# Designs tried in a protein design run: designed miniproteins, single chains, continued (2). Part 28

Each design is a single chain, and the fold is of that chain. pLDDT is the mean over its residues in the fold that is shown.

## One batch from the design tools (miniprotein)

Design m4941
Fold by ESMFold2-Fast:
Structure m4941 (fold): chain A 89 residues (1-89)
Amino acid sequence: EIEKVAREAFKLKQQGKDEEAISLVVRFLVSHAKDLPSEKRAELAMKTAKRVYEAKTEEEIREVLEEGLKEIEEMKEELRRERERRLRE
């Protein structure tokens, strides 16, 4: 999936469709962040949009996707720990 999204986003950037490329990558990452609070999803979307806009190669877009997924997992783990902490208190 990551390879396919990176390839499609890069094709869009090559066509000058930067906003469509950004939208594709942001929507992919946000779809994996449904359990996150809206403010964290917004932060992820803004950060991702900037990274995709600055990316010059398909490889750089792939790295944005990989890093985004890692950040989502880290945020989910933090929320899980906070919920467990409250249950134990």
Scores: mean pLDDT 80

Design m4942
Fold by ESMFold2-Fast:
Structure m4942 (fold): chain A 77 residues (1-77)
Amino acid sequence: MITASEVVKLIRAKDYDALDKLLGGELTDTLVQLFKELLKNEPDMEKIRELVDKIVEKAPPDIAQWAQLALQGLEYS
């Protein structure tokens, strides 16, 4: 099973192909969209919140926690 630490590791490495293999395309696409928003010069906070909410509802708790941490990091930046 995939853990939040594996997801964070792959996203930080920008290894989205490995994420596709582990999580499947649907969840990976949502996670990649979240990460891309976080890296924009002008991140869309509303979209980020929506993506995090989708991840929290669909993903295992560990992955949901990671997504919430990513949102918090952006809010404090």
Scores: mean pLDDT 71

Design m4943
Fold by ESMFold2-Fast:
Structure m4943 (fold): chain A 93 residues (1-93)
Amino acid sequence: RELAEQLYSTLTPDQQQALEALIPRLARDARELAERLREVAEETGGDKEAVIRELESIDTPIAAIALGRLRAGASVEEVIEWVEELARLLEEE
């Protein structure tokens, strides 16, 4: 939520309008990513390397940010919770 608010505030009005038009697609991408990461975490007992490999196979901006957070030392659960919260926020906008 905080990162989404900060990102939004750095955009121009035209970029904000373009982002708003993309919200339904971003919401679906975030929800699908959260579900996939949760499945991998359950199957592997929270193996960070398995989650990293899954994120590397996904070509979306949300997956790239999630991958960066994991590599910076965030836990698998923290990253999944962040993606789930992002999906929820986008679904409510």
Scores: mean pLDDT 76

Design m4944
Fold by ESMFold2-Fast:
Structure m4944 (fold): chain A 90 residues (1-90)
Amino acid sequence: MSEEQAEKLEKALAEASKIPGVSIFVVGNEIVVSYGTEPEAKKAVEELKKIAEEMPDLTVEEEGNFLTIKPDGSEKGEEVMKRLKERFGS
């Protein structure tokens, strides 16, 4: 995984957090994105899902109105999650 992919995901999460109806939470070692039914919120979450799914060291789950991003157990996945938790967990 390149540094550029981690930066792309971080920036996409930050942009999504500005959209009405989108909220980002750090839950343990996971990033949880809660989103409403608004078209802009859905589009932002679809983009986040695509970016995270392109990263081999991350696992993405979508259930109801929640998108969960977590590491797949690799050291690179843990490095990405640490970076995201430092930005969104405080």
Scores: mean pLDDT 79

Design m4945
Fold by ESMFold2-Fast:
Structure m4945 (fold): chain A 77 residues (1-77)
Amino acid sequence: MSDEQSKKLVEQAKKYLEKAKQYLDQGDSVSAVQYARQASDLAQQAYDGSKDQKIKDEAKKIMEEAQKVSQQAVQLS
């Protein structure tokens, strides 16, 4: 995967993570988990596909935040 493609995946993952947080704040645990999983999957693809340390660091941070959102959403269910 190119670094340009990985950067696009990081940008998309950030958007899904923000949606996950928004649904979590609204008490929609199902939507929060779904968007958090999509954010994590996209970030994982960016992490695996890039050798750029900044892209990998951003992707890892998104995966960690998505995991926290998912964990909180499960506790609401």
Scores: mean pLDDT 84

Design m4946
Fold by ESMFold2-Fast:
Structure m4946 (fold): chain A 137 residues (1-137)
Amino acid sequence: MTAEEYLKRGGKAFAEGNYDEAIRDFEKAIELDPNNVKAYIYLAAAYFEKGDLEKALEYLQKAHRLNPSPALDAAGLGLSYYLNKDYDVAELYFRQAILLDPDNVFAHLLLSKVYEAKGKTDEAEKWRKKAREIAGK
């Protein structure tokens, strides 16, 4: 299997909620291509869905070091505000990250968690579904 085949299989497992399988596949994608920025973003997303916020942040910082982008800057800053429970500011930055990169799986997940924290369950599920649809392509 190539790094891309592992990334696609892990993306499907992630879309199905099989986060432990997704993590193993994204780790194999990174072992074969250590510069695969998408594999690091998807690994951060899978650890975030498992509630391992420390690993999610570590892998997001690895993605940013490989390819610095305004979308990853916005996602990282939004995550900092989310962890401080500044959900309205976090929402603004995650929306900015999605505007800059519409296929940013991690920004769609983080926006889902902001709506969940605000008690907006329908919006949370909409954004979570969008993240899974992007990951499973």
Scores: mean pLDDT 90

Design m4947
Fold by ESMFold2-Fast:
Structure m4947 (fold): chain A 96 residues (1-96)
Amino acid sequence: MVETLRLIVASLAARHGRVDLLRELGLNPRAASVTSRRPLSPEEWEASWRALLGGVIEILRREGADPRLIATVERLREDPADEAALRELVDLIRNA
């Protein structure tokens, strides 16, 4: 669960150039490079992102995760550009 969330946050942080968040999660620069291999169209990326986070939300609900964590992931699914939600998710992962 936490590892999957870390990879998702790494992908979003790389998209927004947030190298600081990658470091806070203890992720190496190569992880960011892997997520940037082929440019997806904005529509393709958003569709893939929503599907991925939908699956993560279902897993989190099944495992009885913190409601705040679930709510933060739902916010990011609706708006991948929500930097406040991204910051909150990073903090929740670090304190998990």
Scores: mean pLDDT 66

Design m4948
Fold by ESMFold2-Fast:
Structure m4948 (fold): chain A 61 residues (1-61)
Amino acid sequence: SAARRAQFLALTDAFARQQRLSPEVAARVRERLDALLGERELSTDEFFAALVQIAQEEMDA
């Protein structure tokens, strides 16, 4: 749903702020999660697992 996707993206933005990610890393994390959310519906657990994994990959790049 559009509302659920918007909620997950808001949580992504909050996570980036809390973790003090650079604007570039935050933008890449958001882009990758937005693409993933557009391709399939995620449960809350799947979303948080993807968020942590993507954030870690982008921070290591």
Scores: mean pLDDT 86

Design m4949
Fold by ESMFold2-Fast:
Structure m4949 (fold): chain A 95 residues (1-95)
Amino acid sequence: SEAYEALEKHIDYLEELIKAGADPELIRFYAEVLARSIGLALHLGLLTEEQAERLLERLTRLVGDGERIRRAFESMDSEEKAKEWVEKTTPLHRE
């Protein structure tokens, strides 16, 4: 799968950023973007469930917050869930 290969490369880049001591907020944000991308790709039929789970497991091992990663992934299951995730994770909606 082209989508699977692309997402693996993005996770490789996230791993490089972590090893380079990049800003923890950037690492968290990028990991959530990747989790959302995995969710959307699965919803669009570009990934199998097994491929999605492998990518999510790898993200969780790298960043250590499985609940946040799973929530971001699940946010792409529907427009309503995506809206709820944005409202909870974007500081702008709380001002």
Scores: mean pLDDT 79

Design m4950
Fold by ESMFold2-Fast:
Structure m4950 (fold): chain A 93 residues (1-93)
Amino acid sequence: SILELFKKEMEKLIEEEKDERVRELLEEFKKEALKAIETLSPLEFMKKLRELMLELEEKLEEAGVPQEVRKETMEKVQEVLSKVVELIEKLLE
């Protein structure tokens, strides 16, 4: 459920992206994040996802993506993570 939600939301974000550099980096982020969700406990994968978000931001800058596009991309990724956190909270009820 958590894995399926994350995968669906990330795939939608990638499909809607027009910049090929951003799409490639989002695919890499999705792949690494899915491994973390599948292999780690909830607390550990949340820590790993934050590390991967920092790496994504650095890679977007290295790829020459404009600051406004980087900010928008990171906000969209953070929205996906927020949905995952909401689902975890409901499962802990």
Scores: mean pLDDT 82

Design m4951
Fold by ESMFold2-Fast:
Structure m4951 (fold): chain A 51 residues (1-51)
Amino acid sequence: AMTPAQLQALQAQINYIKKLPADQREAVYNELKKQVKDPDAQLALKQAAEA
């Protein structure tokens, strides 16, 4: 579970990934995944990269 502040930060990262060229999205997701410990945040980042 994430706090509202953590969800807001995650939404900013999701928006950043979605603005990247498709080839860059997977690379950025893989870097962020290494730093993020929350499974829900990792799943959201993966979904953003796959969109």
Scores: mean pLDDT 76

Design m4952
Fold by ESMFold2-Fast:
Structure m4952 (fold): chain A 55 residues (1-55)
Amino acid sequence: MEVKRGEAAKAALDYLMSKGVDVETAVKIVREVMASLPDEEITPEKVIALAEKKV
């Protein structure tokens, strides 16, 4: 796993949990967002923005 993917996923999870999203829901949302993006487009900002649209 590339460090970049892990950092983006962690940032999105931390963000969603800080907004009151439960851990199970946050993990599902982040996994769906990460699966929909090519590696070159995975950034914390983009993953967070797409995760917000799925809440």
Scores: mean pLDDT 77

Design m4953
Fold by ESMFold2-Fast:
Structure m4953 (fold): chain A 81 residues (1-81)
Amino acid sequence: SNEDIVKEFNELLEKYREKAEELLKEAEERGDQEAVKHAQGLLEWLDIQRKQLEENKDNPEKVRNLLSHTRVMMEAAFKEM
């Protein structure tokens, strides 16, 4: 159902938000400013995906496409491919 896919997408966004926050923390502890910017960029991108989900809740096909795209991009970013 559309409710189930929205839930799945929110769970995926939360999973990668936590991973990106961990990368940010580790980068800050090392004083690695390039890694800090990279982790901040991932968090900003995930926030954009969350906003797109909220704006497209009534479009199941768009939600499925956004979920698939977000999964692929995050798996690549965290080298989970």
Scores: mean pLDDT 87

Design m4954
Fold by ESMFold2-Fast:
Structure m4954 (fold): chain A 100 residues (1-100)
Amino acid sequence: MKEEEIEREAEELGVDIEDMRLLYDAEEGKEVDEAAVLEAVRRAARAAGLDEAEQLRAEAEVRTALRLQRLKRENPDLDPAEVRAMLERAWAETEAAIAA
């Protein structure tokens, strides 16, 4: 079932099916290689015609999501307020990097 969705989305975005499958695995919270996922995100963002700043934001959003999934997996009692503070810091760092 998911294979059909992966194939369709890969074709629509002009990205490799392997990359799209990796992105779907990451979204499902599966253990994935962060570097490989971020590389797939960069390729997908370029295929979608996003500019450099938009590509950096997309990459940062996915990186943050992967790290939160890992933290929740390793720390099931993680405080939602701490998660929010981590998100705010990650986004502030990303915006600072884009503005530089």
Scores: mean pLDDT 74

Design m4955
Fold by ESMFold2-Fast:
Structure m4955 (fold): chain A 76 residues (1-76)
Amino acid sequence: MEKAREEAREFVEKNREEIVKALREAGVAEEKIPEVIELIEEGLAYRLLAEAEPEKAEEYLKKSQEYIAKAAEIAA
C-alpha cells in the first residue's frame, strides 16, 4: 500500500497544475480542490494496488471507486 500511495502522490504532484486546471474548468469551487485532489490520489493508489495484487483486485477496485465517488460528490 505505501508504495502505491507514493506512486499516486508522485503522479499527482507531477501533474498538479493540469489537475487543478481541469477541476477549475469543471466548475469545482477553489476551496474544495485540495480535498478533491486528496481523494483522487487515494483512489489512484488503490487502483495501482489492484494492478499489483490481482488476487485482491476486486476489493481494491471497489475502494478506488468509493474514493472517486466521494471526490465527485465533494466537487459538486
Scores: mean pLDDT 79

Design m4956
Fold by ESMFold2-Fast:
Structure m4956 (fold): chain A 64 residues (1-64)
Amino acid sequence: SKGEEARALFQKLLAQGASVEEAAQAVLDKFGKPSAERQQILRDIGAKLRAIGDAFQAELDARR
């Protein structure tokens, strides 16, 4: 699906050293043509960012 392709592109760009904002913008530019699909891509990206933030916070808490 386009959502899976968007997710794969986002992960690939992050792995190549792009910032989160740059990776998100590139995904939106490539896949964000229909409004409903754009909203779904943004939700998927947002959920992934929250999961990363939660994992980072847990790591910091474990070190204190």
Scores: mean pLDDT 72

Design m4957
Fold by ESMFold2-Fast:
Structure m4957 (fold): chain A 95 residues (1-95)
Amino acid sequence: TEALKEAARRALEEARERLLEAARLVHQDITKGAELMRETVEAVARVAARVGPELAARVTQLVEDGVVGILALSEDVERAERLAERYVERALALL
């Protein structure tokens, strides 16, 4: 339903803010940053699952790919932040 897609879009916007915070945290404390990223992926997966399993899988995979990229860029916060934003935008485009 449109209402479920709207809820998923809101969850992705919240995920964007959390991933930006996680990118900064990974630079300072990689364990806490990774925990925040995992919680963010789980939250997105739960909301996306209500829209449909195919869409949930694709959206969740994009957010997970963003997390992997952020962890690889833990020494470059600005690049990690830009990468997080790009993957969330790609996930939003699926909705």
Scores: mean pLDDT 79

Design m4958
Fold by ESMFold2-Fast:
Structure m4958 (fold): chain A 71 residues (1-71)
Amino acid sequence: MKEEKIRELLREMEELQRRLEEAQRAGDDIEASFYAMKLSITVRLLRKVIEDPEKFEEILRKFDIPYIKVL
């Protein structure tokens, strides 16, 4: 059950990461910052669902989200 919500949030993160990479390749820093912020919000929601800091950190490492490291 919790795994289903985690999977849904991970799919959302993958989509946001893809859009972020597209904005970066286009050189649109404003759009890239916007998607980075949305990704940060989704990561915070994921942390609430997982509740386990070790699992949460493992997931962040897997997605290699540099903009979230300042959190």
Scores: mean pLDDT 71

Design m4959
Fold by ESMFold2-Fast:
Structure m4959 (fold): chain A 80 residues (1-80)
Amino acid sequence: SLGKPKPFDPSKEEEVRKAIKELAEKLNDPSLTPEQKIAAINKFVEKYPWVFDNKAYLKIMFDAYAGEEITEEYLESLRL
């Protein structure tokens, strides 16, 4: 259902940036199976369900899933 979008929470910026970077590193790990990568995504979503209410976080999740390197410059470009 369509609800009011939650605003970006600056108090959680560092934690979320670190978690996204760690998720991206796991998604780019060739030793992990597709099932393990899906499990990592599901665990991230369970911990940060509001990520789907924020376009910047959604972009990071999609780019990480596509194998894009999540750098500090990338995170700054999204105004996180």
Scores: mean pLDDT 64

Design m4960
Fold by ESMFold2-Fast:
Structure m4960 (fold): chain A 80 residues (1-80)
Amino acid sequence: SMEELLAEAEKIRDEIEKFYKENKDKLSPVELIQVAALLAGADVTIDMLKKIDPNDQKAVDLVRRNIEDLKKAFEELKKK
């Protein structure tokens, strides 16, 4: 559902922000830029979810892909 996608996107944003706050003094300048990009991507995804028609399956599928891409990018960042 759209509510579940929104909850997932908000949860990812919160996890990225928490990671930043807990690790900001340990992250390299490049990693700080990567975290900022992930937060911006999460914010855009949340904004899109609030604006798209839930019956537009193509739009819903694109946003779902964006959420999965954010999850993958964040997991890769955490592995370093």
Scores: mean pLDDT 85

Design m4961
Fold by ESMFold2-Fast:
Structure m4961 (fold): chain A 95 residues (1-95)
Amino acid sequence: MAAEERVLEAMKKVLQTNPEVRELMAQAVRKGLAGDYEGAARYLSKALKLVAKEVPEATQDVITVLRQMAEDLRPISPGASAVLEQAAKELEAEL
């Protein structure tokens, strides 16, 4: 989907230059692999907020992707869904 593709492009750029985003993404992956979906969502949300800050033109696409992920994860982890929804609301409030 177009929004996901644009967020991936923005993330790739930020990962090349921002060590904080690299560490947050590494933590998100570690938590996800351990089955801690809520922890993974917290680290991923922090990383995506930094991506939106560095690539402001991607902010609306980041909000869209966060909401899509929250919907997809709701039946598996309501806690992870809530974390992603909160991150989307915080970004939307800054628009």
Scores: mean pLDDT 87

Design m4962
Fold by ESMFold2-Fast:
Structure m4962 (fold): chain A 73 residues (1-73)
Amino acid sequence: MTIEEAKAAFPQYRLFRSTKIGPDPQLTPKTDHPFVQRCVALGGVFVNIDGYPRCLIPSSKLSLVPSDFVEVL
């Protein structure tokens, strides 16, 4: 999945990365990892794009996004 494909699949969502996590191709939506847990807690959808963990966050939850989450433009 590319960044463009993720954004097209979730038009009411915005794509985020964390400054606290680098590339990790082993991370899945089922992984017990703080970034995955925080993404799910925001009602987000965890995606791994070319080994980079990302979170798709609903536009309705943007005010709750942690400061380490940076939007992928």
Scores: mean pLDDT 82

Design m4963
Fold by ESMFold2-Fast:
Structure m4963 (fold): chain A 55 residues (1-55)
Amino acid sequence: GETLEKAKELASLSGAEAMAAMRAGKYSDEELRTAAKLKGQDPETYLAFRDLALN
């Protein structure tokens, strides 16, 4: 898939929108890591948020 396009999409969302999209299973691990890198964050940041969203 277009990992970079999905990562850019995720990176452009608000925190609430990103959380809802991750809860819906719309993003892969690689897309989450890429989005974090685009925002200058640790790659595990969105993976941690997804874990919280799925609990």
Scores: mean pLDDT 78

Design m4964
Fold by ESMFold2-Fast:
Structure m4964 (fold): chain A 79 residues (1-79)
Amino acid sequence: MDSQRDALAAVLRDALLAAGIPEDVVDAAVARFREASRTMPLSEALAEGLEYAQDLAGLSFEQGKALAETVARARAAAA
């Protein structure tokens, strides 16, 4: 459902912003998630958006892990 995709996109955006990721990178990651979500399950699309944000922001392994945990917590709270 588009409404579920929109809700998950908002969760991803809020979690990335809370982690201090720049708005331009957040917008690109959300766009990547939306594109991926048209051809794959929402959970896999979310992972694609996260990985894209990590690559664009040049995050370390530890920063990437913390970001993934932040998104997982935000997703659980929104469910």
Scores: mean pLDDT 78

Design m4965
Fold by ESMFold2-Fast:
Structure m4965 (fold): chain A 57 residues (1-57)
Amino acid sequence: SAAAQEKEQEIERLEREAARAVVLRDVATAKEHLRRLQEMGMSEERVERAIAAMEKV
């Protein structure tokens, strides 16, 4: 559906912003974006994997 596509597009945008924050070593901002993704319905497991990947950098 259009709503599902819009939601996935917004999630992708926030994931890119979180990744950029990690590159800039702004871990707090990256974690805040990931928490917002969780609130938007991203699974807890997916958020935890993203945080783990971020901490490996």
Scores: mean pLDDT 70

Design m4966
Fold by ESMFold2-Fast:
Structure m4966 (fold): chain A 72 residues (1-72)
Amino acid sequence: EKLLRELKEELENAETLGDLANLLRRISQEFPEVVHPGGNGKGPVSEGPEALLREVVERALRRMEEKLREER
């Protein structure tokens, strides 16, 4: 709950690849099941704060890809 808001704020303020990597690492440490479910399933979950957390992860990954393309 409070952590979800914290992660969302970090995503909005993340401007560098390092910031995004730190955000994803934090999510992985706090919610490993969301970031590393073990499968290729990136589909949205239908209930609970995990749905919001997954959205943050998706947006962070997208921004990381954009930053990686800029670095190349």
Scores: mean pLDDT 65

Design m4967
Fold by ESMFold2-Fast:
Structure m4967 (fold): chain A 63 residues (1-63)
Amino acid sequence: GKELLEEAIKAAEAGKTDEAKRLLKQMYSEGASPKELEEVARAAAEAGNIDTALFALELVKKL
């Protein structure tokens, strides 16, 4: 949902990689769209959190 997307973006931008990955897994399990997962990947990449960005893209590949 919208709250999970906003929380995942904030965690990714803050460099909270473990929290961001947890939120991304929850988003994926709840049926998040490829666009929502890509939005987290973009925010993570722009913040220099490459580990989270790659994790989000791996989830997109599974869709």
Scores: mean pLDDT 85

Design m4968
Fold by ESMFold2-Fast:
Structure m4968 (fold): chain A 81 residues (1-81)
Amino acid sequence: SHMEELFEKIKEVVEKKIRETPGISVDTFVAIGQLVEDGVKNRDVDGLIEGLRALAASLSGAAREAVEAIIEEVEKLKEEF
């Protein structure tokens, strides 16, 4: 389904950004993963975006920039699907 394809692409974006940002804490990594899992389980990409925005607001520096970049890519993917 389009939702399954969308979430597979979202996972690819998340994995890439985490690999490119070695300074991300374990807590931040776990929080991102939980938001993605909840989005997949509930089939709710809008809830994922809102959760990521809340997480980004709690972060600073490279970690915040990485989460904001993930949000931008997820929004672009949502428009394509």
Scores: mean pLDDT 84

Design m4969
Fold by ESMFold2-Fast:
Structure m4969 (fold): chain A 81 residues (1-81)
Amino acid sequence: GVKEAQKLAQEAAKKLGKEFKIPVETAKSAYLAASTLLGLARIVRSVSKIAGDKEKAKKAEEAIELADKAVEVAKAALEAS
């Protein structure tokens, strides 16, 4: 549900060194937040690979996996409403 999507999004944000404290009140807001984090994680991965920062690239890949799951959970909640 929405709470699970929020938790996954917060975990993804932590992997990117970001704090995510925005309250998510609806499935739509959860979906938008998760999708934004997924996009950001992909950018961080690409930039880190270009810079040769393997550790940061690995954390960004972990963030992508968490954000992708958050998008899936939020999308399912949105489609059920």
Scores: mean pLDDT 78

Design m4970
Fold by ESMFold2-Fast:
Structure m4970 (fold): chain A 77 residues (1-77)
Amino acid sequence: MENEVQLRIGGLPPDVTAEELKALLKEAGAEVVDIRVDPRTGSATVTLKSKESAEKAIEYLKNRTLGGRKVEVELIK
């Protein structure tokens, strides 16, 4: 079984940094391996340690807003 999974996150505020997003995901109990934020598109690609971390990240992000915006989350692996 593969341990690492990737999420695509859309609808991010343009002022959100990779460090802020990583901190939020850690608060959700997700273990983050890598984050790439594209402020031009309001999107990020997040690599997580396990599918359990991905599930926690998805649940956390879908149930809140960032900077007043609802984010879109998609599992891509």
Scores: mean pLDDT 76

Design m4971
Fold by ESMFold2-Fast:
Structure m4971 (fold): chain A 70 residues (1-70)
Amino acid sequence: SLERELEELRERLLRLDEEHRETLKRIQKLFAEKEPEEALAALNEEEKAILDEALELQRRGFELEQQLEA
């Protein structure tokens, strides 16, 4: 059902929010430790992927909510 799909999507968004917070902590730690730029670049790419997925899920959630209201 659309309602179940929306619930699963919301749960995925919550998990991505947790991943985002953990990735930011790792970036801050590497920055403080003056780790190689390549390590920071890799974590920034990971962070970008998390945010891109979250944006796509938010867009899908909006579409599903519109379908339920129609």
Scores: mean pLDDT 76

Design m4972
Fold by ESMFold2-Fast:
Structure m4972 (fold): chain A 102 residues (1-102)
Amino acid sequence: SSLEETLRRLDEIRAQAIAAIRAGDVEAAIRQIRSLFDLAYSEATRLVDQGRYGDALRLVDHAISQLNDIRSESTDPRVIFEADISIGLLLIIRGVIRRLER
């Protein structure tokens, strides 16, 4: 799939997470956060395996931005915790990718 298609799918998951937060559905919001992380991790790994480090970084940076948007919409500590864990893991992944890019 194209990078642009994956970025659009991440935007769709962000919208679903925010909708769940606004509806008070904490469990749905957490599932969407995990889905966003899983998609970003899977596609970033595929791009890295292809030597497409710049595309992988763009994808990871976009996912971090989307998770920050989700985090900013919630006051629920469970939602904030799941977003913070996902952001932290993506920042580690970002650092590893940047080290591989020469």
Scores: mean pLDDT 91

Design m4973
Fold by ESMFold2-Fast:
Structure m4973 (fold): chain A 89 residues (1-89)
Amino acid sequence: MIDPKLFPNPKEITPEELPEVIKKYIDHFGEIILQAYDENGNLLLQKRFTKDSTDEEIKEFIEEALKLGAKYIVITTPSGEVIDVFKIV
């Protein structure tokens, strides 16, 4: 189980910046898994994104994650390797 609050130096990001940053990771890796966690490290929401994913699907994921109380976004490969961790500010 990944606890994002134990990850060293998570990158601070605003909700408004997240969709464009996520899109850059999709463009670079071709396929990613996004995981949204609360302040206590509970997994709230996860979804697979590919180059066929729309900007609206990315925005909808972020909006739903925030509605559920997400404080961290973890980006992984499809195999589950952590690429990056963001703290929502």
Scores: mean pLDDT 82

Design m4974
Fold by ESMFold2-Fast:
Structure m4974 (fold): chain A 72 residues (1-72)
Amino acid sequence: MSREELEEELERIEEDLLSEDEEVRKQAVKRLKEILEKFGSEFSNEEKLRVQFIIQGVKDEEERKELLSLLK
């Protein structure tokens, strides 16, 4: 995944996490989890900070903890 593709996908995820539709939010969390599992180890420090900020938008505390653990 290119840096530009990553930023575009993260922007879409951030927007979807603010959706009033629960299914849209659930799909956004799933997409974020897949990105972190596949590419999280390749992230720069700036990309990790960007992702941490997006994770703070996740309303469920257990989902936030799981996503933050994937950034190790």
Scores: mean pLDDT 79

Design m4975
Fold by ESMFold2-Fast:
Structure m4975 (fold): chain A 100 residues (1-100)
Amino acid sequence: MSDKEIRDAVIDFVDKLTKTLIEKFPELAELAKEMAEEIKKVINDESLSVIEQLEKIKEIIREFTKKMEEIADEETAEKIRAIAEVALIMYDKAIELIKK
């Protein structure tokens, strides 16, 4: 895929994920939108390599997961934490594969 196709795919995925989070967890809507905006800024930063973009996205996910846990109930917080953990593991594996 071209860099533009990769960026467009990431933006589309983030928009769909944000919509799903808002529909399932409306109390997290503002944080989900802010997270999506920060991820889009990273993906649109042409000065960053793909590895640097993925590492910054991981940091954004960690930061916003923590913020979401602070406002969510215990059950919702556990679900968000589990989703974030899986996402972070997947990004770590992607970074390792790209570095090879």
Scores: mean pLDDT 76

